# Designed miniproteins, single chains, continued (2): the designs that were tried, part 73

Each design is a single chain, and the fold is of that chain. pLDDT is the mean over its residues in the fold that is shown.

## One batch from the design tools (miniprotein)

Design m6525
Fold by ESMFold2-Fast:
Structure m6525 (fold): chain A 58 residues (1-58)
Amino acid sequence: MSDEELERMAEGAAKAIVGLYPEVPYEEALKAAREAVRENPEGNGAEILQRARDILGL
C-alpha cells in the first residue's frame, strides 16, 4: 500500500477506537494505530484495530 493508504487506515482505526473508547485521546489512538500499521502494513482494518487496542491496553 502507499504511504497515503497506510495513513488513511491508521486514521480510520484511531477514529473507531475513540468511538468505542471516548476516554482515549485521538492523538494517542492515532499513534497506536500508526504503530499497528507499521507492524502489519498488509493487515486488514480489523487486524489493525485489534493490534492498536492491544497497544493501548484495551
Scores: mean pLDDT 81

Design m6526
Fold by ESMFold2-Fast:
Structure m6526 (fold): chain A 99 residues (1-99)
Amino acid sequence: MLEVLSESDIVKNPDGSLTRVLTLKDTDTGKVYTVEITLLKDGTFRAKVYEDGKRIGEIVLSPDGNVLKADLDLSEERKKDIIDIIKGEIPKMKEEAKK
């Protein structure tokens, strides 16, 4: 399973987008993933996924959390786990965007 090791502060970018970085550990493999989640001005979420500093893909969610794109070199189970974690960040990032 995936475990959230850390969550960065939500950073407001000069273009008005918001970014949060998560560090995830796969407890079965010991692999560590970095997920860079950006809430774009149109309300779309773009998550870039890295393994050991190399980009392995990206996920794009609509403003309501529907998967628009899930291009990851991972098993379907791990893709689902990462998507579920990103969906859990949606309410937090939307609240920060209102401030």
Scores: mean pLDDT 83

Design m6527
Fold by ESMFold2-Fast:
Structure m6527 (fold): chain A 99 residues (1-99)
Amino acid sequence: AMEEEKEKRLKYLEGVKESLELLKEEAEEVTEKALELLEQAKKKVEEGKFEEAAALFKQAADLVNTEVPEVVDKLVEMVDANKGEKVEKIKKIEEEMLK
């Protein structure tokens, strides 16, 4: 249970970090600070300090949302695009099983 929770939170943080790295050119200084906070949050999750990790994530999110809200809009679009691909893969598996 604890290890499953750590894995889930680390996967989420890694996805946000990867997406922010792709948007670094839009607001390099703010994005670099947010990425540093996300790395600290990942360390806290690995240590089982989930409340401290959540606080660091909130600091990163607040920083990006306040200084460069347009980067947040692009992050949301990237996450929604990834959801669409997952739905399409599930449909393909269902179609193959019905044959």
Scores: mean pLDDT 66

Design m6528
Fold by ESMFold2-Fast:
Structure m6528 (fold): chain A 68 residues (1-68)
Amino acid sequence: MSLLERIIELMSQSKDPRLKELGKKALEYLERYKRTGDPKDREQAIRILQKAASEFPDEFLELVEQAA
C-alpha cells in the first residue's frame, strides 16, 4: 500500500466528520484511478489531500505520522 493510499484510508476513518467526508471522496477518486488509469482521478485525490492539509493541519499531520 502506498503512503498516499494509507493517508486517504486513515482520513476516511477520522473522528472529525468533515475530514472523514474529504477522506471518503478522495478514496472514491483513488479507486477510480486504479480502475481507469485516468490521471485526472489521481489529481483530484491529491487536491482533496491538499485541502485537508490546509483546513485540518494538526489532524492531517497525525494521519501522516500514522501512515509512515
Scores: mean pLDDT 82

Design m6529
Fold by ESMFold2-Fast:
Structure m6529 (fold): chain A 58 residues (1-58)
Amino acid sequence: LVRELAEYAKETGDVRALNLAALLGRDKMTEEQLRELAELVRAGDIAAAADKLIEVVG
C-alpha cells in the first residue's frame, strides 16, 4: 500500500498520494526520517520523497 501510493505519486507528481503514503508509513519511520521527508516535499522534490518512502518503509 505505502509502496504503491509512493510509486503512483512519483509517476504522477500527486502530492496528495505522497502525503497519504507518508501518513500510512509514519509508524515505521524515525522523527529524523519524517523531517527529511517533509523537507523534500517542501522543496517540491516529489520523486526523491517517494524514493525515500519506498526505501525506508518497503
Scores: mean pLDDT 79

Design m6530
Fold by ESMFold2-Fast:
Structure m6530 (fold): chain A 110 residues (1-110)
Amino acid sequence: MELEEAERNGEEARKLGTEGGPKGGASAGNGAGRAGAEAAKRSGSPEASGGAATAAGSGSFAEIAGEKGGKGGGEGARSAAVGAARGGPEGGEGGRRAGEEGRKAAREGK
């Protein structure tokens, strides 16, 4: 959606991940992966807002997982949110990458 809104949501998720990360890591990784795949699928549509919303959500999950499991997830989540706000195919690809990084971070975080 909005770039500022996406960044704010990602930042908030990163802060909350410090507390919930250990127990929510695997769930967040799974959520991010699924949302990333959906964002990639939607990026093929002219509906940029749908891609932006999905990628931002994927970014939030990945950032929570990444904060505990590794920086890759958090950075991927931010990149996905920014890409989604810029629109369309870039948002979908960003969401997909964020989901993958979130799953990787969750696995490494234990």
Scores: mean pLDDT 46

Design m6531
Fold by ESMFold2-Fast:
Structure m6531 (fold): chain A 91 residues (1-91)
Amino acid sequence: MDKKRKESRKLFIELSSSTAGTALSMVALKIGEPADAEKWLARARESYREGEEYARKLIEVGTPEQAEMARRDEEASRALLELAEEIYRER
């Protein structure tokens, strides 16, 4: 019973960290060296993929409010990844 609450809190922290990682990679891609563009795009994609997995797990084990937050965070992370891919394509 309380195991699910501990798990959902951990998943929420991991999801938030993955979203931050995607955002930071997008920023690094925009302001960094052109030679590093492929590396930062790969990082953004990796963080996004990890975030999707954590979001899905949180939707399964979290409260209804946490599931809603996970879905919205997934949408935000997707927008950040799309922006990273656009920045990469423009370089």
Scores: mean pLDDT 82

Design m6532
Fold by ESMFold2-Fast:
Structure m6532 (fold): chain A 90 residues (1-90)
Amino acid sequence: MSPEEKALKELEEYVKKVSEELGWSEEQTKKLIEFAKKAFEFLLSTGESVEEAKDAVLSVIDKIAEIAKEKGHEAAMEYIDLLEKILEEK
């Protein structure tokens, strides 16, 4: 398994764990997985190392989880949409 494949697997497993703890639907979980993969690939494309890109995406997932716990699931989904738009503009 490549370092990139290993990092992506770890990110997907972390998203699944977070989503289970938050009681998220399969659709919400899939949205966060797709975001995490896009963010990771974007960071690698800017010259970040695999470890740096993984750590950055994990930090963002933690922030999304905090928003979901404090402000509700819809606020967390809106935050993901905002981040996706920022990634598309760069």
Scores: mean pLDDT 84

Design m6533
Fold by ESMFold2-Fast:
Structure m6533 (fold): chain A 71 residues (1-71)
Amino acid sequence: GAARAQELAAEAAARLRAGEAPEAVIAWMRDRTPASDPAGLLLVREMEAAARTLSPEELAELLARSGRIAP
């Protein structure tokens, strides 16, 4: 659900700020997202798309904001 996706986004942002590669963070997100969680799967796909155009720092900022914004 949305709350689970927000938690995943907040932790992914922290991992990026700690210096983990975007590819490693995305793989971690996939492992933490079950096939039955459409919100989490959508977040992973959005992260993959954003990683192609945004820096790791910009990605971390977007993910951190996801943890602060209610659906």
Scores: mean pLDDT 74

Design m6534
Fold by ESMFold2-Fast:
Structure m6534 (fold): chain A 94 residues (1-94)
Amino acid sequence: LVSFLSEFFQISPATVREMLERLDEVPEPPEELIDWLSERTGASREAVTRFLRLLQLYLEHNNLPLSSLRPFLDRLIEEEPEKVLEVLRLLEEL
């Protein structure tokens, strides 16, 4: 998981570990986003919630506003759908 996320986000493994430790500190994502992504990917609501929280932490790390979350998510799904599915599979095992 850590190595894959490090390559996926182009950040250090240490930063990825810090983000994973902080997942439970991130507020619940909007219910409509969780439902939409879960339906679209077939992943569990739990994995989708962890993924959305990771994206929020990634935006915070790069000093980007939370309003960037939806455009960033849409771009990831369109440009790298197979990598998004792999991240979701790995997050199921947390």
Scores: mean pLDDT 81

Design m6535
Fold by ESMFold2-Fast:
Structure m6535 (fold): chain A 107 residues (1-107)
Amino acid sequence: DEAELAARIQELIEKLGAELALLTGFPEEEVDLEKLIESALKGAKVANETKGLVVSGIGLLRTPDGTVVFIFGFSKGELSEKKEEEIKKAIEELYKNGESGKIVKIK
């Protein structure tokens, strides 16, 4: 149900407490974790350089049809090498061990 998915996304965005949220969805069988991490880090760098925003939290949803949705929350701040490593670890942790609705906060 798309309405139920939209409601769950809104709940996670609220829990992230971020200024902006970006969503990306993949069929679970098509998730290339390394490419997802590379794309997320490139996007984080662009957001920081163009808008002064950093990833402040990441959420995960898993749908009954086998789709994995990542929700990236952005807040004002500086992107550091330490934050890039924390983003990578958060994506890995959420994908491997995260139940649907799990959130990881980035320092």
Scores: mean pLDDT 80

Design m6536
Fold by ESMFold2-Fast:
Formats: C-alpha cells, structure tokens, sequence
Structure m6536 (fold): chain A 82 residues (1-82)
C-alpha cells in the first residue's frame, strides 16, 4: 500500500515535476505509511522529499509539517541503529 503511493508519486513527478502539490501529497502519504509499518529510514527520506516538494510548490505550512514528521522518523531510525 505504501509502495503504491510511492509509485504514483514517482510517475507523477516525471510528468509534472517534483514541486507539484499532488507529488508532495503522495510522498507525504507514502512516508507516513512506511512510518506506521516501522520502516523509519525510508519514511524519513520520503517525508524530507515531501517537505522539499511542498516548499517548491509554495506551501510552507505543509512543508514545515512534513519536515517535523521527517525529524520524528529520523529520531526513531537513529534509536533502532544504536
């Protein structure tokens, strides 16, 4: 299910560009689903990418939300690696 959102995000990014709001939304959903399944490393990378995509699209509020989510996932990934 998370893989489906990521695949759709990659396809849309090739058609519309990385800074499209729909690309950002799909990356944000994929990142959150990977975090729910415990894959915090991939979740952190996707949530960082979503934040960059939202910022490129001019949505600073959603970019900040995605960046906070990425930091939380990064914290979980770091604890699992230690």
Amino acid sequence: KAEEYLRKAEELAREKGESHPEVADLLFQAGNLYAQSGNFGLAARLLRRAAESYRGAGDEEKAQLAERAARIAEGHAAKLAA
Scores: mean pLDDT 83

Design m6537
Fold by ESMFold2-Fast:
Structure m6537 (fold): chain A 125 residues (1-125)
Amino acid sequence: LKELLEKIKELAEQLRRSVEKAIEAVKKGDLASAIAYAQQAADLADQAIQLLNEALPLADAESQELLQRIRTLLSSARHHLLSAIDHLKEGTEEGRQLALRYLEAALESVEEAIRLLEELEQLLE
């Protein structure tokens, strides 16, 4: 379980960095890079969710509740990342502004997931 959680945390930290890079690329008008970073972030979220599904049956009831909450947050982040990509592909100013809101929502979900992963790590000592 601890080794799976460390790997999930590493993926979540990479996910956060990819979302931050996507946001910066959108602000700079580099839509191609923004789409690439958002896609990378969505792929990292999917990988983390797969490892969370592996971790769930190995955890006690209290840890399972935290893992389920983390999985929900990462699933929400992935959904927002895919929505952001769709809006960036529109190539409009309105699409770009909406994509920024989706990317910011994804970032908030990822940061909360990282916080919960750190709480879970403390419980396992």
Scores: mean pLDDT 89

Design m6538
Fold by ESMFold2-Fast:
Structure m6538 (fold): chain A 96 residues (1-96)
Amino acid sequence: MDEKLELAEFFAEHNINAAVNLARRHYSPELQNQIEQLGKEIREVMKEIFELAKKGEDPLEVVRERFEELIKKETESEVQTIIKGIENAVVDTLLS
């Protein structure tokens, strides 16, 4: 379980960094700031998932709930796609 959580965090961080780097090169300052802020929020969600998993909570259920909240708050389709991509990477890792 712990190894899968660490691997999920690694893939989340990799996808966040890729999205931020793309935004810095090609997107408006407003969208760039939004993606950087999203990266911070996802890192906090991953920390929460780790702490809840240590307490015996199902990390998969927490992932699905927290990422659904992030998607519902977002209005930009490109950013929603980034969130869904990170969620899928985390979920696939936890299910492997």
Scores: mean pLDDT 79

Design m6539
Fold by ESMFold2-Fast:
Structure m6539 (fold): chain A 111 residues (1-111)
Amino acid sequence: SSEETLEALRLASRKVVSKTLEGNYAEAAKALQEAVDLYESLLGSPLEKEAAIELAGTIVTVSQILKNDELTEKASKLESELKSNDLTPELASQLEALAKELVEILQQQSE
């Protein structure tokens, strides 16, 4: 069910983007936490890199919607590194830190 977990990650990712566009930041943060959990469950599987790229791409898109240039820059660089390299513990750690930062931003936007 690694493929089923990746499909669930893609659905959660679409929900993060949709809820952010709606201004429903609380639900966007919740969906992003779900996406992170699904990504973590794919670590050590053959789909770990695809999951990391999906999550990084979601962070790029959401950061662009929020007009957060610093996060957009960091996430875009990380997405490019993930596409060009194997998923290392360092890249995985950077992705988790960036996702956590975005969750906190979304929670603050929900007031």
Scores: mean pLDDT 90

Design m6540
Fold by ESMFold2-Fast:
Structure m6540 (fold): chain A 55 residues (1-55)
Amino acid sequence: SMQDKVNELRKKILELSLEIAEEMRKRLAEQGPSVPAVDGKEANEKIKKVKEELS
């Protein structure tokens, strides 16, 4: 019972985190090289892993 509620909240948090990560990735791309290029790649990998977990 509580396990089910925790699982639902976890999924919603993951979905919101994914959307936030995608927004941040887009902003990093728009702002250009003021941020290390590695950050964009790492964000992309994390987004992919979250999508796989949600699937």
Scores: mean pLDDT 70

Design m6541
Fold by ESMFold2-Fast:
Structure m6541 (fold): chain A 94 residues (1-94)
Amino acid sequence: SSLDYAKEVLKEKEKELKEKVKEIAKSLPQDQADRLIEEAEKKMKKVKESFLKFIEENPDAFSKEQIEAMVKWEVEEILKDVEEKKKEILKSLE
């Protein structure tokens, strides 16, 4: 089903996001790194919950390819925000 597929895609992309955010945060002081990771994880949780509800309420509206593309877009937006926040943190520490 589209819902089961969405759950699988979200699980894999959440894992990928967590690894990438940890890598991005590696060069920051521990307190700033932990905050950045926590914020990214909270955003991903919200995306996951909202997207699953959306698919559940619209079960036949989306192909597997469309589901993958939508989840990928959301993850890329979170990563973009993380990179920009890292730049701001690094500037504030100079």
Scores: mean pLDDT 86

Design m6542
Fold by ESMFold2-Fast:
Structure m6542 (fold): chain A 75 residues (1-75)
Amino acid sequence: GSFVVEILQPLSESQIFSTLDYLLQLAQQQGNQQAVQLVLQTREQVKKMIENGKPLSEITKLLGQGINQVFQLLQ
């Protein structure tokens, strides 16, 4: 939920992509294809937001929502 977004607000671009890479590795290790696809989709959306000059607060909101959904799939 929305709480996860606030935790991610201080992250730099490099930390954002490192977090997504870590989640991708976890999803792949568990063989959870739905989680893998969700991480990849979130990564693409974050990249597009950065390329379009979106503020970090919007980027971290999307990232937090994606991370929360991935954790739901990995349970």
Scores: mean pLDDT 75

Design m6543
Fold by ESMFold2-Fast:
Structure m6543 (fold): chain A 69 residues (1-69)
Amino acid sequence: EEVEELAFKDSIDLLGKGQGAKNILRVIEAALAAGEPGDPERFARYIEFAKKVLEEMGKTEEEVELIPR
């Protein structure tokens, strides 16, 4: 379980390098669509992880431009 989660995070980290948070979120959606992660709590943890990464990258690149003056 934890080994799979760690490998999944590593794959997401690699995809995030230079590709952006959108690809990370897309990978999560694709993995969930192909099959269930097993446990609902595991699914929630994956979503929270993806959301956190998306927010970090979003704030740096997109949220800065989306902030109205």
Scores: mean pLDDT 53

Design m6544
Fold by ESMFold2-Fast:
Structure m6544 (fold): chain A 92 residues (1-92)
Amino acid sequence: MKAEALAELARKYGVDITPEEAERILEAVKNGDLGEAARIIARHTTDPEKAVRVMTAALIAAGQKIYTGPAFSKETIEKLKKEVEEAEKRVR
């Protein structure tokens, strides 16, 4: 399931999010409530770079449009998309 894949990716980034919390994050980003998703992530990390990686992976997994800016290049977004797809394959 996508929530388990997001939880595995978060752990790879050093953020220990449970599958249940990953499900809540995915639901929040699908509903446009990025504040709720950020609050859940912030419970597990104070590192803004790690938080942004987990948030971006959640947005990709939820099928949301990602804006590429100074914080995240197109190349970084493409790498995160590949990591999301690989994590989903591992959870099957």
Scores: mean pLDDT 72

Design m6545
Fold by ESMFold2-Fast:
Structure m6545 (fold): chain A 99 residues (1-99)
Amino acid sequence: SEIAELQARYRAIADELNAAGITSVEEADPEQLKLLEEALELLIRGQELLLREAGVPEEVIKEVRELLEKARKAILEGKYEEAEEYLEKAKELVDKALK
């Protein structure tokens, strides 16, 4: 399963970042920041696949992907409040589509 492969890769990266003790993107070295970027990209791809399997319309999946990409950029810039707002909007769209 592509989802299982993405989840396994994400877990490997998450374990590496956790072992490194990353608490702030501003204090992360370039290698740690690259690992965070890869982990976030894998999470977004995994969510797209899960939404498709759940029967969410492609138009909604596209909107969710755009919000998750904005959240990813906000996280990488240390803008965690903005990232939370984008994640909340993405969740609301998914919840409405599955009703």
Scores: mean pLDDT 73

Design m6546
Fold by ESMFold2-Fast:
Structure m6546 (fold): chain A 89 residues (1-89)
Amino acid sequence: MEGEIDEALALIYIAIAKIDLQHGNPDAAVESLEKALDLVEKSTNLTPEQKRRILEAILEVAEEVLKVSTNPEKAQEVIDRARELLEKV
């Protein structure tokens, strides 16, 4: 139950990031992706499969942020963190 809630919450943050990106707010998109990433790092309720799905989704959105951001450093940090976590899952 809690694992499903944590996955849903992470996916909500990713959806918010996509909306922020569509509205031209890449910095807000990064903040939402950081929240999803923190949830994956700190959650004891997510299965490896759930973590992998969330991390892959974070990477997809972060790479889109990187293409449009005038300050790509934070998006790159999210990509690097997500890749490191994905290697451990």
Scores: mean pLDDT 84

Design m6547
Fold by ESMFold2-Fast:
Structure m6547 (fold): chain A 61 residues (1-61)
Amino acid sequence: SRAEIVRELVALAQSVAAPQELIDRIAAGELSEEVREELVALLEKAGLHDAARRARQLFDA
């Protein structure tokens, strides 16, 4: 479900201490390409490649 996707994406963003603005956009259900690219870039920069792959899958669902 979309609510489960949003919850998992919020948890991923929080795990890398993403900017609160990004977390708020995801929590509001804003799953745009811009939000996807920003979250994935933060996860990859943190070395969390499996989490980045998971985030991509969640955005593509």
Scores: mean pLDDT 87

Design m6548
Fold by ESMFold2-Fast:
Structure m6548 (fold): chain A 55 residues (1-55)
Amino acid sequence: NQSLINGAQEAIQAGDLLEAEILVGVLNIKGAVFKDEELLNQADELEQQVLEARA
């Protein structure tokens, strides 16, 4: 999961918002399937960063 989080952060920094959205979506699905509230919170935080990057 940390590799997906790191990948999403790197995609946001690079301006690759499509890749970031895909990685956030994968994190959200994994969090929902495994009932991992911490992972769902991380996915939500990354989604907010993607929205802010669309300035």
Scores: mean pLDDT 81

Design m6549
Fold by ESMFold2-Fast:
Structure m6549 (fold): chain A 99 residues (1-99)
Amino acid sequence: SSMKRQEGLKKTEESIKKLEKQKEAARAAGDADRTAVLGARIEILKASLEAEKAGHGREAAVKFASFGIWVAEYAMGGVSLDELLARAKELVEELKETV
C-alpha cells in the first residue's frame, strides 16, 4: 500500500466524523431534511471507504461526485428529498456490490 492511499483513507474517515457531528447538530435543531441529507452523505462515504479499501477508489470517487450533483439539484429545487434519498440508496448498494 502507498502512503498516498493511506492519506486518502484517513481524509475520508475524517470527513465522515465531521458529517456525523453536523448530522447530530441538525437533529438537535429539529432539521429533519438536513439530517436526512447528511445521513445519506455519510452512508455513501462509508460505502466509498470500503470500496476504496477493496481497490475500487476511482469508481467510489465517481459515484460520490455524482451524488454531489444530486445534492446541488436538490438545493436548487430540481429534485425532491425522496428522489435524492432513493438515489443515495442505489449508490450505496452499487458500492457494496463492488466489495
Scores: mean pLDDT 84

Design m6550
Fold by ESMFold2-Fast:
Structure m6550 (fold): chain A 78 residues (1-78)
Amino acid sequence: SFVEEAKKLVETTKKAVEETIEEAKKSDPKTQELLLGISIGMARIVKSLIETYAPEKTEEVQELLKEVDELIEEIEKL
C-alpha cells in the first residue's frame, strides 16, 4: 500500500539523515553546511512526496507527516 511504502521511505530517510548529521559533526565548517543542507533537503522532499501523492490524509499519513516535521525541526536546530 502507499502507507507501507511511505513508512519505509520515512524510516530510510531518518536513518540517512542521522548518518549524515553524524558525518557533519566531524566535518569542516563548509562540509558541515553542505551535509546539513542535504539532510534538510532529503526530509523536505520526502514530506512533499507524501503530501502530494497520498490518496487520503488518513491518521496514518498525518502521523508520517508529523514524524517528518519533527525530523525537519531537529535539523533546523543544528
Scores: mean pLDDT 85

Design m6551
Fold by ESMFold2-Fast:
Structure m6551 (fold): chain A 91 residues (1-91)
Amino acid sequence: MDEEIEKLVEEIIKSYMEKENAGLSEDEKTLENGKRLLKIGILAYEGRYEEAKELLYELLKEYGKELPDEKKLEELLEFLAKETKKLLELV
């Protein structure tokens, strides 16, 4: 499952880069964060909200951000799932 998600992330990023010619940052941290957010979105899209929530908490913790309340976190996961669905349609 993790291997399938990683492969899907790479495929989506490749498709996006081929379509949008004008502005993917070469900053390693920005790309890594983008991949992590996409992975969270894929998990949320699959209905794996608990796993998506754990990964989102780890990402926020790395940035020293205060954890959002449960409702706001669920809204963010729903948003990421919807955006990820759109990206999956590009593959």
Scores: mean pLDDT 66

Design m6552
Fold by ESMFold2-Fast:
Structure m6552 (fold): chain A 61 residues (1-61)
Amino acid sequence: VSVEEVIEAMREVIAENGPDTPALEVLKQAGKRVGLSVKEVIDILRKAGKNPGEVILELKK
């Protein structure tokens, strides 16, 4: 799974559940969509030089 696929899954979760969706729920549901745990989602984002919380806030704009 690529970092782009993870970010797209996070975008889809926010689009479906709304901008008030908690960060942990975004990570959990995005992980479920791509077959990854929350830890694996976080690890992919961090290895790509991205902060998970900052990515989520950017996607909620």
Scores: mean pLDDT 85

Design m6553
Fold by ESMFold2-Fast:
Structure m6553 (fold): chain A 72 residues (1-72)
Amino acid sequence: MSGSERVLKILRLLREAGEKGLSVREIAERLGISQSTATRLLNILLSSGVVEKRDGLYRLTPAGVELLEREE
């Protein structure tokens, strides 16, 4: 699976989780990837402003929702 496909899966998963958000462990488990891979991808998404982190939980930003809509 390409990096772009994994990014889109993370964004869709976070959109589905909504306001509750998801931990890196939950994201890794749901996608069947390692926590190190999930952490690396999430750090890239944080740097891009499409994901935010609060109290160990990750959520989509409005920019992340817009990006996901453009890719779908």
Scores: mean pLDDT 81

Design m6554
Fold by ESMFold2-Fast:
Structure m6554 (fold): chain A 120 residues (1-120)
Amino acid sequence: SVEELVDKVVEIFNKIKDLAIEIASRMTEEQRKQILDLIEKVEKLLNEFVRAVREALMTGDPEAVERAIELAKQLLKELDELRKVMEKYATPEQVEKINKLYEEFKKLVDELIAELRRLA
């Protein structure tokens, strides 16, 4: 279901956030602020995306579907930026985890958008 996909997207984001905070704990104050600011930006976009998805599901409104798609593009762009910053300071093992979580997140977002396009 769309709600199960939303729950999975949020779960994967929380795993990315936890890993980002872990990486940030070993950094300078300035570098930590950079990661925390990016986390906040991604989390805000994720919340806007989830709201747009739920509006599209509730209303079937093509404008709500298009809004969700545009927010998904922005979300993936900002998450990629967070991924790049995390990888710069991460251990090789953490880089592998980051890449796996990013690919899972992207796949789930793509599946969510595909389901919304079928419902509209």
Scores: mean pLDDT 88

Design m6555
Fold by ESMFold2-Fast:
Structure m6555 (fold): chain A 55 residues (1-55)
Amino acid sequence: MEVKSLGGEVTVAGKTVRVPKGGVFDKELMKRLIMKETGATEEEAEAALAKLFEE
């Protein structure tokens, strides 16, 4: 599943995640990367994706 970056930043598990505006990414890959880099739960990572990306 592909998602388009809206750009911006969000705080997840006490860490700031920033993405550039534009670009198309795989949703599962982005969720996995957020979890790995921040230590966030799957639910927290999905909430961050919903704020930073659109389907």
Scores: mean pLDDT 78

Design m6556
Fold by ESMFold2-Fast:
Structure m6556 (fold): chain A 83 residues (1-83)
Amino acid sequence: MKVEATITLPDGTVVSASGEGETLEEAAREAGKRIAEQLKKLGYDYSAEGLGGAIYYAMLLTGKTKLDMTLDELEKLGVLAAL
């Protein structure tokens, strides 16, 4: 399964990554890991596990394998996914 995530930062910078795996969870977690690596280079401190979980949760809620959302929306989903 292949998924894509596109995240818009508060300054208008866009980061995107794809993930591939046998399951939606595996693909989403791989995409989250790649997004976390890009965000770290830009000075943001997010865990790969947290971002992967948030992306997976967003895909479950929306039924979409391609996400386009802001970092603020992703943070809110990360908090909800941790509850």
Scores: mean pLDDT 80

Design m6557
Fold by ESMFold2-Fast:
Structure m6557 (fold): chain A 66 residues (1-66)
Amino acid sequence: MKEELIKKGKALREQGDTALRQKNYAEAASLYEKAAELYDKAGDVAMAQNARFNARVARERAEAQA
């Protein structure tokens, strides 16, 4: 159901935010990508786009750490 997908997506996004605070940028990017996939399945285009943007920013920061 859509509500279940959105709930799981929000949980993954929150885990991504936690990973960002811990400077685990690669992990944050992966979590945001998974959240975006769940939001897409739920039909929440705005939340999916937002999560994809956050994933891209996290990936860029991960590259800067290397």
Scores: mean pLDDT 85

Design m6558
Fold by ESMFold2-Fast:
Structure m6558 (fold): chain A 83 residues (1-83)
Amino acid sequence: SLYEFTRKKRDEAGANLAKAAELDPEKREELVELMHEAMGYAAQGDFEKAIEVVRKARELASPEAQPLLEKAEEALEEAKKLA
């Protein structure tokens, strides 16, 4: 169903955000807070705000975390297109 697809993309985004925080020990606390904020917006169906929060995370995150944050942003953009 459309709901199940949107949920899977939201879960995919959350998993990638969590992995990004693990790769950036110095910014881990800030990245975890941004992850909770982004996933809170996504749970409400506000994918636009969720994407904005992930973009903020990308601005402060290490280069090693960037590919995972990009995957999280892409997953949220896919959820937004189908919501």
Scores: mean pLDDT 82

